# Designed miniproteins, single chains, continued (3), part 103

Each design is a single chain, and the fold is of that chain. pLDDT is the mean over its residues in the fold that is shown.

## One batch from the design tools (miniprotein)

Design m11583
Fold by ESMFold2-Fast:
Structure m11583 (fold): chain A 64 residues (1-64)
Amino acid sequence: SSLVEQGQKLLDEGAALIKEGRELIDKGEITRGVGLILRGIGLGYQGALLFKKEGIELSAEETL
């Protein structure tokens, strides 16, 4: 669904920001790095909310 596509895009963008934030922390830019990580977490949360209508329900019951 379009919500799953939008949610995946937000999760991917969030993951990229978290990666960039970690790299900034490794370089000693702690404040900027933490800021990017928090922003990335926020995007991931928004992506998860979009998945809640269809994708998240399936993921919550997923078993291997």
Scores: mean pLDDT 77

Design m11584
Fold by ESMFold2-Fast:
Structure m11584 (fold): chain A 88 residues (1-88)
Amino acid sequence: SDEERRKTIVLARMTVLGSEGYLLLKLAEKYNAPQELIDEIKKLIEEIKKLTKEFKEGKVSVEEAEKKVDELEKRLQELEKRLLEHMK
């Protein structure tokens, strides 16, 4: 069904986003990023984990999960930009 396809896609997006968050954390630690930036990355990872768990438990609709993943992806992109500026 269309709903099953959307569920599969948003779960895949959550998995990729979590992996990208962990990679960003490793890079931030390797390049001695400010502690505030490291803490914000850790907080983002915890929010991704919480959303994934709540979605799997049926506490969040597919539409709500898609919207929240979009917001978390934008936050990850902003944190990545901040790390790249630190590395210059």
Scores: mean pLDDT 90

Design m11585
Fold by ESMFold2-Fast:
Order: C-alpha cells, then sequence, then structure tokens
Structure m11585 (fold): chain A 56 residues (1-56)
C-alpha cells in the first residue's frame, strides 16, 4: 500500500498543494486513477502513477 506521505509528496511535485486528508487516505488505500481524475484531473492521475512507481 502507498503511504499518505508518498501520495502527498507526489501531488505536491505536480503542483497540487491543497489536498484533504480524506483524499490522501483514499489514494493510499488504493483508490484508482478515476478517483484521482475526478479530484484533480490529469495531474492527479500522473501524481498517483508516480507515487505507485516510487513505492514499487
Amino acid sequence: MLSKADVREALRAHGIHRVPEATLTALANGAGPAFAYRRFGALGVLALQEARRRAE
């Protein structure tokens, strides 16, 4: 599983600074690219993929 810290840092690297804790928890717990896209658009998807790549 992803850590919330890894997800937050990946989002910040893509210019997404205002992230609710509930959103970080959902992404860390395995919420998919569609969830990321609904919240932040394409940058959210890119950040999620980067966080997953780094965690692997």
Scores: mean pLDDT 79

Design m11586
Fold by ESMFold2-Fast:
Structure m11586 (fold): chain A 84 residues (1-84)
Amino acid sequence: SEEEKKRLLEEAKELRRKALVYRASAAAGEMSALATRLIKEKRGSDEEEAEKLIKLHEEKKRENEKLAEEYERKAKELEEKAKE
């Protein structure tokens, strides 16, 4: 029905919004990792501490990217169902 189609599209839209939030968080993590690398190179900070922080930011980026991809896939599935 048209009502079911509208509901599926609204649910997909909400999932797309959630994906965007996770994409933004991933981008922030990437920038934090880059900033930590640049500070390490310029200031000669403790290599072990800097490396741990970089790995933490990179892990958070990957986690957020996976969550974004999952929400985007769910949204696409709902959008395809709405075309039926």
Scores: mean pLDDT 85

Design m11587
Fold by ESMFold2-Fast:
Structure m11587 (fold): chain A 95 residues (1-95)
Amino acid sequence: SVNSYIAKYIEELKKEGHYELAALVDTLAGMGAEKAAELLEKHKEAPIEEQKKAVAEEIFELLEKEEDEEARKRQKELVEALVNKDWEKYNEILK
């Protein structure tokens, strides 16, 4: 299943120490698992930093359709924290 594919991808990223990309993939999957799987398959041969950028850009595009301005702002700040490896800010926003 698509969910099993994504779960395995996230586990592999965490095993390799790519925690920020793992969290970004999990976020995108929550917004659309099939779209997440398609994007990951397209970028699987790309460097990790390029994969992070692609996933973050897709999340930002999907957030432009969010009508709740505060929810949109919060999600954008979470994604930016992950891209910048700012786990302190990420955890602060989640409070």
Scores: mean pLDDT 83

Design m11588
Fold by ESMFold2-Fast:
Structure m11588 (fold): chain A 57 residues (1-57)
Amino acid sequence: SMEFEEAAKKAEGLAAGLAALGRVDEARQIGTMIKNAKNAEEAEEAAKKAEELLRSL
């Protein structure tokens, strides 16, 4: 769905941001969440977790 694709794209971008900061294990964790996401809600959860990790610096 469009909602799933948008959420996955957002989470993917945020994971790339984590990797750029040297937080590669966390970026991989988000990537795994995206890969395992079966619906838009699960993809949104990955994006939310990545945002929280980026904000906690």
Scores: mean pLDDT 83

Design m11589
Fold by ESMFold2-Fast:
Structure m11589 (fold): chain A 67 residues (1-67)
Amino acid sequence: AVCTCTPEAGGKYKATCTFDDGTTGQAVADDADGALLACMNMCQGKGLTVSSVTEEAGGGFVITCSS
């Protein structure tokens, strides 16, 4: 599973996870740390653990989750 966090208009961050079962999860947070936590929580809800976190230019990040 892969989660992406991107800066949104208005200073918020959007977290979007795409899971191997074809489902998606989304959350909006006030800051990057909140979006990271939302991604971790969505992965945990699917029984996955965070295997890597890669910071993107501009303050976004990509999280990879695995069983």
Scores: mean pLDDT 78

Design m11590
Fold by ESMFold2-Fast:
Structure m11590 (fold): chain A 97 residues (1-97)
Amino acid sequence: MTEEEDEKAARELFEKAKKLLEEKPEEIKALAEEILKRLEELGLLEEYKKKLEEIKEKYKELVEEVMKETKASVEEIIAAILIVQHEEAQKVLAELA
């Protein structure tokens, strides 16, 4: 049951990320490039790259589907997911206000 709920949540996040990548590909690409530059300055780029590899293997089917439909990189997909999660966090804060 919990595993099915986690899979559904992941699928919803990737579907929302795909939609953002289709609607605003250049904006997402710019954000992904900015994230990589900041991580390189902080000395965290290799750690982030390793994490992306883990995500790519864990969610292989979802990542491959988004990449095929949008031609986005893994870094761009993660940037889109971060935007989706930020919007969800803003909705929670608005609901609490």
Scores: mean pLDDT 77

Design m11591
Fold by ESMFold2-Fast:
Structure m11591 (fold): chain A 88 residues (1-88)
Amino acid sequence: MAAFAEALRREADLSPTPEAAEYLRKAAEAAERGDFEALREYALKAIRIAAKYEVEKDPSIASEATEEAMEEAAEAAAELARALAEAE
């Protein structure tokens, strides 16, 4: 879990948006305490903010930044965190 939480905090430090950074830090804290549902929720909020920022820079990717794709990405992050916790 430590490596996964550190990766989320590193991503937060590199985030161009303070709001997305805050949600990534909350996701890291949720991962460290084993709260994978909170991790999924905070990751989804961060992904939505990041997707909006990237679409504003390049509108051609808007069709790929669907709500379904963002929800799947957040679920995958939570599942990866859960699998890593089970492996420890």
Scores: mean pLDDT 77

Design m11592
Fold by ESMFold2-Fast:
Structure m11592 (fold): chain A 76 residues (1-76)
Amino acid sequence: MELTEEEAQIVREALEILRDGPVPRDKLIDELAKRLGVSKETVERALEKAIEEGMIRVDGDEVYLSDRARAALEAG
């Protein structure tokens, strides 16, 4: 799935936050929107693409790093 430069930046920042463990989805969206100066809708779209690519997963209200994405971050 193709990410725009802005969406790729949002995903990268999300993965860095999720390195420290699971985060409530609403809190993650709010934090990324504030840090990057983008709309919450833009953040939600970028996160949805990351979920579709298998980089992040959702369990109830929490978002966490997939094993695949964690391995990629540890290797990079």
Scores: mean pLDDT 80

Design m11593
Fold by ESMFold2-Fast:
Structure m11593 (fold): chain A 65 residues (1-65)
Amino acid sequence: SAAEELARALGLRLAGLEAIDKALKAVGDMNAEITIEVIDGKTVKVTAKSGDKVVVVEVEAKPVL
């Protein structure tokens, strides 16, 4: 249903926001180069690069259905 698709998309967006926030804080540069990947439609992987620092954060989207 449309509601189920929206709930899934929202779960992934929330996981993405969490992963970005964690990666930027961990790398220590709010202007770091960010790469975002979605794995299996469940996990958001964020890579933050700043100079010689590389941080990878993965956050699994929780079921919202």
Scores: mean pLDDT 80

Design m11594
Fold by ESMFold2-Fast:
Order: C-alpha cells, then structure tokens, then sequence
Structure m11594 (fold): chain A 84 residues (1-84)
C-alpha cells in the first residue's frame, strides 16, 4: 500500500541519517529517488561496515556502495534501475 511504501521510505531515511555522511537534504534526495525505484530495491546496512545496496529487479544485479559515498552516486544508480 502507499502507507507501507512511505513507512519503508521513512525507515531508509532514518538508516541513512545514522550511517550516511550527508545531512537532511541528502536524506530527502535519497527518499525521492527511492520512491521512484521502489524501496524494496534499496537496502541500507547499519552494521559494522555501513553500506547501501541497490538491486536491479530485471537482472538481479546488486551494486553496493559505502554509506559515506556521495549522494549523487546513489541517485545515479537508482535512476538507472528505474530506467532499466
């Protein structure tokens, strides 16, 4: 549902704020891109080695970025996922 999607996006934003190097503006940009791709295709690992993983649903290919990667790289990966 739309409510569940918003909850997943909020969870991803919360995780990014804890491990990402960017502030609130970067978190908002990430949520916007995730909303277009589907939050199920984006994973944020808050463990020992924080990372963000983007999955291409057509190929199953996964691209993993360190959590301190510039937000522009995450957005590019997510936009390419949506386009594919």
Amino acid sequence: SERERLAEEAELASKYMNVGKGGLADAIALITAVSAAGPENVEIDTGENPSITVTNPKTGEKITFPADTPISEFIKAIEELVKA
Scores: mean pLDDT 70

Design m11595
Fold by ESMFold2-Fast:
Structure m11595 (fold): chain A 80 residues (1-80)
Amino acid sequence: MPTGADVVTPEQQPLLREAFLEALRSLPPKAAFPVPRPSHAEILRELGRRTAELLLERGMPRETAEAVLEVFDAHADALA
C-alpha cells in the first residue's frame, strides 16, 4: 500500500517526524550538491532511504520502515 498517507501509528508519528527531519538535515544543502544536481525524485528516494534507516535504528518495525520507504518511492515516481 505505497500511497498510504498514514502508515504509522499515532505513537510512531513523532519518531517518523524526527527521523524525517534528521534525514533532511543529513542531506547536503542544495547549493553543496555537485553539478549536475540530483533531480527532485532522486533526492526524495534518498530521503526515503535515510528516513527508513533512522526509523529502524530508533526501534520501529521493519514492516513500518519499509512501508514508509515505499511511500517515498511512490512520490518520487510521481515527480518524474
Scores: mean pLDDT 70

Design m11596
Fold by ESMFold2-Fast:
Structure m11596 (fold): chain A 63 residues (1-63)
Amino acid sequence: SMDNVKDSIKAIILEAVREGLSREEIMEKVRRFIEQLVKAKVIDASDIEELMAYAEKVIDEVL
């Protein structure tokens, strides 16, 4: 489900913040994760924009 994907994105962001990564490095990690999910047909390419926007919102709340 999209909620499970969003939970995974949030977990990736929180881990990357703990590792001391920059906003740009965190967004690149999230982008690669989302691209892998599209390639695996877990999500549709049309979902990329919504998930990247969700990631930006989470980063804004934790940085």
Scores: mean pLDDT 87

Design m11597
Fold by ESMFold2-Fast:
Structure m11597 (fold): chain A 85 residues (1-85)
Amino acid sequence: MEKLKEEVKEKLLKLAKEGKSSLTEEKAEEIVEQLVKRGASKEEIDKFLKALEKQVELKKKYSDDPEVQKEIEEEARKLEEELKK
C-alpha cells in the first residue's frame, strides 16, 4: 500500500493544481489515509479520482466564469468532506 498511497497523493495534488483547488498537501494526505483506513480498493480510489477529474475539467472549461469556478471549488471541498464519513 505504500506505493499506492504515494501515487494517489500525487494524483490528488496534480488535480488540485490543475483545478486551482483549495486542496492542500496536508488534506490530500488525510484523504489518502482515510481511504486506506477504510480498506478502500484501488477501484474505489480510482472512482474518487475520476470524480475529482470531472471537477477539474469543468473548472478549466469555465475558467473565465468566476461564479462557476467558486461553485466547482465548493463541490470539490464537499467531496473531500464526504470521504471523511
Scores: mean pLDDT 67

Design m11598
Fold by ESMFold2-Fast:
Structure m11598 (fold): chain A 95 residues (1-95)
Amino acid sequence: SEEERRRRIAEKLRELADLLDQTIFNDKSLTPEQRRELAGLAAEATLMAWAVENGVLSDEEVLKRMKEILERLKEINAPQEIIDGVKEVIELAES
């Protein structure tokens, strides 16, 4: 159902936000710029999860924004686990 799909996307966005927070806390090799960028993305992923769950953000809007985030993460040489997490949200939003 559409509600189950929205719930799954919101769940994956919350998992991504948790992964970002854990990475910021545990990865001592991150630059200050990477830390600030990943912290901003964690907050954005949390807001997007809420917006998807409450029907105020479409799958198409999630897909567009996550693709922009993916390109930015590549530019800052973000950890592969974070890049993979973003790709999982993209794959779910595309299906």
Scores: mean pLDDT 88

Design m11599
Fold by ESMFold2-Fast:
Structure m11599 (fold): chain A 95 residues (1-95)
Amino acid sequence: MLTAEQYEAMGKRFEEHGDEITGEINRGRAFFKRGDFEKTIEFGEKGVKIGREKKDFGREAVGHELIGEAFKEMGDEEKAKEHEKKGKEFKEKFE
């Protein structure tokens, strides 16, 4: 698994290339690795929003999975399950 610093660098690189969805998701993963779950949710939600607007169901699914993992670590089991369900739903739309 990549380090927080590697996810942050990847996020910046994808944003510079115009892949905003992947950029936001990788920034969220960097915060998750650092234990900053509030920031992880913030960047995950940004990725989900852009993915929704662009109908990128695969990236929207990954964003929901990241948010769900953050809520699980924070002990919010209900929100974690909600986002896990959304991630699976969008993954099925991509496949």
Scores: mean pLDDT 77

Design m11600
Fold by ESMFold2-Fast:
Structure m11600 (fold): chain A 59 residues (1-59)
Amino acid sequence: SEEEKRAKELIKEYTKLMKEYSQKYHDALAAGNQEEADKYRKKISEADKKVAEALRKMK
């Protein structure tokens, strides 16, 4: 279905984004930039929730 295709694309995109945000989070920590680290930590959490939501729609 279109909904399943959309869910699969969302999972793929957010998984890629989580990898990128994780790298930026570690870069921010290495630079001592706590504000940037907190921003990317929130983005990772949000992306994880979106993946979980998409996975539920595929059941």
Scores: mean pLDDT 83

Design m11601
Fold by ESMFold2-Fast:
Structure m11601 (fold): chain A 89 residues (1-89)
Amino acid sequence: SLLEAAQTARANAERVAALAAEAASLSTDQIVGELQALAKESPDLRSQRALEDAAVRIAASGAADAEAALNRAKTELERIAQELERQAA
């Protein structure tokens, strides 16, 4: 359902925010692996794409841009959740 997809997007945004906060202490491979796992479990295509895009960017740029890429993905997931909630109403 749209509400379940919205809840998943919000949960994923929280997990991505946690990754951003811990980015300096995590390897690039750990961050990319977590993002790929979240994307695979996301029922919404837009959420999957946002997580996949963040993983690709972090894999390409390394640790230096990881926090910024994660914060961008968090914001996008929150926006997607709000849109899904609006559609469900």
Scores: mean pLDDT 84

Design m11602
Fold by ESMFold2-Fast:
Structure m11602 (fold): chain A 99 residues (1-99)
Amino acid sequence: EEEIKKHLEEALKLLQKILDDPNLTRSERVRLLEEAVNHVQRAIEIAKEKGIPVPEELLREVNRLTFLVALMRLGDETAWKELPAWVKRAKEILEKVLE
């Protein structure tokens, strides 16, 4: 479905920006990550509405990123240090889903 693909592609662009842009503030990184999660959630909703199977890895990854956002908002320094690794993992999972 083209609409599902567009949402996942927008999520990928947001995740890539978090990885590539060293000038983003912490608040900007949280905002971009939340936007990416919202796009993936919308893609999942559309897939379920149309009876398209959703990979379990994608469901787990959305939950992980939602948890990461919560930790980052609480000022958890470990979450901030791990952000690049978690974003890279999410990007790789989305790239595989789009294949």
Scores: mean pLDDT 85

Design m11603
Fold by ESMFold2-Fast:
Structure m11603 (fold): chain A 91 residues (1-91)
Amino acid sequence: MKTHTLTVEVFLEGGKVPEEVWAGARFSSGEKATVRVGPDKEATQEVNGAKLTVKVEIEELPHGNRVKVTVTAETGDEDVELSVLVKFRDK
């Protein structure tokens, strides 16, 4: 079993808040998986025995929010390409 992890951290200044996170996985087999998660949520999707987990953590700081997105793909022996798209808006 192989585990692939992508961690992305974004600092949102002032009144900006995370709205949605999209995580994608493209496997060497050509299969694709996409998971959409709201702020401070976790979601898991299974595709042909591979497991894609997305975790969104928000840390409140004195002048903004730190958003940490962790994408974990558990596969047999295939390679995977991971991607993250964070959507945010002004409050």
Scores: mean pLDDT 77

Design m11604
Fold by ESMFold2-Fast:
Structure m11604 (fold): chain A 64 residues (1-64)
Amino acid sequence: FEEIAEKLVEKFGYSREKALAIVRGALTLIRELGEALGYAYLRHSVGEEAADLVYESLREKGLI
């Protein structure tokens, strides 16, 4: 989580607290709603670039 949050801080200027909340929220949405709907909600909330970074990073770590 912290590594993904750090990428959000560096690329998009989120605070560390906000970045961690985005990562945790994304994981919850994807697990509860499934990949397609969870990803769609994430894109609507943070935009495509940030959503793609979080989604791909979660997949690379085997969390989804």
Scores: mean pLDDT 80

Design m11605
Fold by ESMFold2-Fast:
Structure m11605 (fold): chain A 81 residues (1-81)
Amino acid sequence: MLSAEEQIQQKLAEIEAELAKLREEALRNGDLDTAAFIDEALKKIRAYAELMIKEKVPVEFALATLDFELREVKREAERRM
């Protein structure tokens, strides 16, 4: 069984990979503003994940929070493109 920290780190890695693909799509379309938005959103999500690990937030809450943040970033990026 993965630890809470390992589960949060795995989720963060999945989010980073998904946002990297979306960022690459924005760059391919010449949309530098959306690419910059994704970069800033990823920094924020990374900071949240680190804070939740440090504060020992329940893993279920941490994973739900990260899933929500990813969904919002994807919605906003798609709205911009």
Scores: mean pLDDT 86

Design m11606
Fold by ESMFold2-Fast:
Structure m11606 (fold): chain A 73 residues (1-73)
Amino acid sequence: SRLEKARKELEALKEKLYANKDKIDVRTYTLLLFRLIAIGGEIFVAERTGDESILEQAEKDIEALKEELEKAV
């Protein structure tokens, strides 16, 4: 499902962020971590409400976070 894919992608991003912690400055790491937490909240709300628009927003935020994490490493 789209929800399951979003959860797996978020988990992969979390692992990548932690794996690269020593390569990222503390401020950037902290901001990326807060964005990761926010996306987790979006997925949680989408799952509980069935709101497809919130799921679409979570998917967009995941892609944006992927791009920023690539630039930070």
Scores: mean pLDDT 86

Design m11607
Fold by ESMFold2-Fast:
Structure m11607 (fold): chain A 98 residues (1-98)
Amino acid sequence: SPPLEVITHLIGGALRIIGNLLDMEWNPNIDKEKIVKESIKIAEETVKKLREAGFPEAAKVIEQAIKKAKELAKQGKYIEALETLIQGFLEAMKILEK
């Protein structure tokens, strides 16, 4: 089983990005680009924690989600970028269950 610190970072990161998605949907004046950049930073820190803890497969799934989210953000697709990051975290959690 992964260490509690790794699980806490993974769940906590996912919840923060979900909060950012909800803020983006309900606040028309929000800086969407800034929120996506902050969410990518959360995901990048989670990748580092997963790699340091010895879970490279889970880290790789989030890295792929980060790459896709960055491309979506370049297209102005900020909601889809956050959804992509959330999906990456969910897939990483499934890998850690095995």
Scores: mean pLDDT 88

Design m11608
Fold by ESMFold2-Fast:
Structure m11608 (fold): chain A 89 residues (1-89)
Amino acid sequence: SVEAQLEELTKKFDEAVERGDLESAQKYRQQGRDLMAQQMTDQQIQDIRNQSINTANQLVSDGILSQDEGQSLIDRVTNITDDLIAQSR
């Protein structure tokens, strides 16, 4: 999925930053930006974020996720999608 590809790119970006490899970090950031720019408008990225947040809240409401697990998922989705929207402008 696009979300899984973005999560993997974010992980690779963080690992590159931690080791001081700024060239690889910029490459992974650019790949994430290109992925979203080619497939989605800012509104579509926002809609995916909102749907993912609603899903996390529903899973917490249904007792499938704890409140902490749901919040962690929401924070991750918000951070990834907000960064991508900022990069696409």
Scores: mean pLDDT 77

Design m11609
Fold by ESMFold2-Fast:
Structure m11609 (fold): chain A 105 residues (1-105)
Amino acid sequence: SALLEVAEAAVEKYGDEKARRYLELVSARFAAEREAANAEFAKVEDDEAFQKELAEKLEVYRKALLRIVIEYILNNPEENAKKVREQLEKYANEEIKKIIEEIKK
């Protein structure tokens, strides 16, 4: 996942081993949910209405998982996580920036 890869790259360069391990667990859960959703999608690929509903649900799950990862990075009490937070805020795309603002609110 491109979004998780950005978070993982920030952790690898500036973060601690706990943050990386947590991201690995979140990434594994995200992959499992995506695979399960794709399997259900394949059963009804000719049902346009169901495909649209499934795509909307997948986007909600993706955003929720991304928020969990970002919230962990922002709220990690460990000193080395501060550098990861600074880099995440500095180089975040518009979606990540919006999630950061929603978490800080």
Scores: mean pLDDT 64

Design m11610
Fold by ESMFold2-Fast:
Structure m11610 (fold): chain A 80 residues (1-80)
Amino acid sequence: SEVEKYVKELMEKAGLPYEPLGPQLSDEEVKITVETNLKIEKLMTEEKKSVEEAAKEVAEEYEKKKEYEAAKRVREALER
């Protein structure tokens, strides 16, 4: 799908796996990657947002929940 392609490209730019099952990823890194991908895909599909707009909103939601590590990973993905 087009949404899957854009999310994959964003994750690849950040050096994050789109499908997080590398043998050296921590459980927390896997969780953050999966949750971030799902939230971005939802915003792109339901709200017709660009991948950049969706990623910024996901980072802001993490910051509001005080999940600063997850927010940092999303912000870094946008800068790369």
Scores: mean pLDDT 68

Design m11611
Fold by ESMFold2-Fast:
Structure m11611 (fold): chain A 87 residues (1-87)
Amino acid sequence: SPVIEAIKTLLKKVEEMYKKYKDKLSEEAQKIVEEVIEKLRELERNGFDEEVAKEIIKKLMEAARKFPENEALFNVLASGVKAVLDL
């Protein structure tokens, strides 16, 4: 499925970004990224689910507001998720 392959590619990119920027994130911000990774893994395993996709986007947008020092990173991640999941 093109959607599943897009989700796999997105998951790898988010994991690589997290590894690269983990030391620039507070422990609380790190937990949000880890929750997003777990939800992307759920979409990969169970197939596309619009509610799970919306929850991922909501978490990233809320994180951009809550952690202004990381706003650009969370907004880039949210935009990437929206583009790949066609939302």
Scores: mean pLDDT 83

Design m11612
Fold by ESMFold2-Fast:
Structure m11612 (fold): chain A 92 residues (1-92)
Amino acid sequence: MPATAEEALAKGEEQAAAIAEKARAAGLSDEEVAVLERAAREYARLLARAIEMKEAGKSDEEIEEELLKYYEENPELAELDRRAQAAAEKLR
């Protein structure tokens, strides 16, 4: 449970490293490993933004709406997510 945006980003780096290690052990390509690492880091950034908005006094509903808008305004994140999901399916 990250309490701060900084902690969320640090945990995201730990998760990216763990996902990369698991993916390499499963025999995924360097490109698939990189996609999974990048997806983990981008999700950590979204969590950090949510924590900052909560600290600013926004409701859970307002935070969800803002994050959805951010995702819609960044179509490259949707493509990254699709690629990460395809790679993750190989991990079972």
Scores: mean pLDDT 81

Design m11613
Fold by ESMFold2-Fast:
Structure m11613 (fold): chain A 86 residues (1-86)
Amino acid sequence: KVLTKEERDAIFKEAMKLFAKEAEKLIKEGKLSPEETARVKKVIEEFEKYLEEGKEPSGEFKEEALRLFALIASKVPNSEATKVLQ
C-alpha cells in the first residue's frame, strides 16, 4: 500500500542478488540436488535477462523465485542474507 511499483521492483532486485549469492555458495559446497541446482540456475539466468532487457519479471517468475528463496533460507540458517529473504 505504501510502496510504489518501482520501490517493490527495487526490493525484489536486491533480494534476487542476495539469493543468487547464497545459492551459488550452496552449489559450490554441493548442498543442492541436481534438480535444485537446475532450478536455481534457471531463475538466476532469467533474472539477469530481465535486468539486461530492462523488463519487469513476470508473476510466475516471482512466485518461483520466492519458492527458491525459502528453499535456500532453509539450507543456510543464520545467514544475514537468508534472514532478509525470509
Scores: mean pLDDT 73

Design m11614
Fold by ESMFold2-Fast:
Structure m11614 (fold): chain A 87 residues (1-87)
Amino acid sequence: SELEQNIKEAQERLEKWHKMPESIREATLKLLDENPDPSKISLREIAKRAGVSVGTIYKYFESKTELLQAASSHKVGEEMRALADSV
């Protein structure tokens, strides 16, 4: 089903997200918090803030869109855990 496929794809992106260095994850999340429009965030800006090369990011994700989707999936997962812990 579409839901099963979407869950699988989100899970695979989350696995790649957690395999990345913490510096890249933190830089991506901070830039998303600082920028209302994620489309205005560049891979060069993420790499610069993380202290890595853009090539290092490409070792984990094929595109900026895939990286930002992984960050979004991570945020949704954190929000779901926070809601579960609040019940």
Scores: mean pLDDT 79

Design m11615
Fold by ESMFold2-Fast:
Structure m11615 (fold): chain A 77 residues (1-77)
Amino acid sequence: STMERIEALAREGEADPDKKKQVDYFGEILRLLGVDDDLVERVREAMLKQLEEGKVTEEAVQVGRELAAEIERREAA
C-alpha cells in the first residue's frame, strides 16, 4: 500500500546522517501522497529547518504523517 511505501521511505531517511537527504526522502513521500510540487518544496523547507534546529527525524516524520491524514480526510469528504 502507499502507507507501507511511506513508512519504508521514512525509515530509510531516518538512517541517513545527511539531513538534506532526509528531507529529500520526505519530499518523495509527499509526492506519493499526490501533493503538488510547490507544496512539497514548502514542506521540505520546513522539515529541513526542524532538523537544523536539532529536532529528531521522528518529529519530521510526524509532520509527514499528519499531512497524509489530512489528504485522506480531504479525499473522503
Scores: mean pLDDT 68

Design m11616
Fold by ESMFold2-Fast:
Structure m11616 (fold): chain A 91 residues (1-91)
Amino acid sequence: SANKEKLLEKLKRAYELALEELEAKKKEAPEESQPKIEEAIELLKRSYEEFVKAIENNDKKTALLNAATILGFASEVTQEEFDELYELIEE
């Protein structure tokens, strides 16, 4: 459906931006901080994979939980954009 395509496109953009930010932080971080950043990157990647699978399986609850995790990493996401994504998942 058009709503699923919009949701996948919007979450892919949020995921890519969050991943770029974490990779940039990893390059500038001291060695002691790198494991924590790597754990965040792994969580972000897993959340995106689980989100895509949940959308394919029409699992709205799992999709919402993983979308919330991805948006939590995206520093530029507004409350309005979060609310819009929530509505797309619940529809």
Scores: mean pLDDT 77

Design m11617
Fold by ESMFold2-Fast:
Structure m11617 (fold): chain A 80 residues (1-80)
Amino acid sequence: MEEKIEEKVAEELKKAAEEAAKMGFPKELVDAIENKDIEKAAEIISKIYDVPFEEAKEGLEKALEALRKKAEAEVKEELE
């Protein structure tokens, strides 16, 4: 059960990384997204979009939380 949630989160992160690469984002940012390296991703986003590092980090952490909650809800519905 937990394994399925983590698998779905990993698949969604891999898809997000692949989409970012297709959109022309730097390889460093793509790698950071795939590896859940929030700090590294926030540093790169802060430099590219001229956003404060703390705001970029908070945004990424909230996005990851939302992704995890969505994966958990989907697994729950599939098990019913």
Scores: mean pLDDT 75

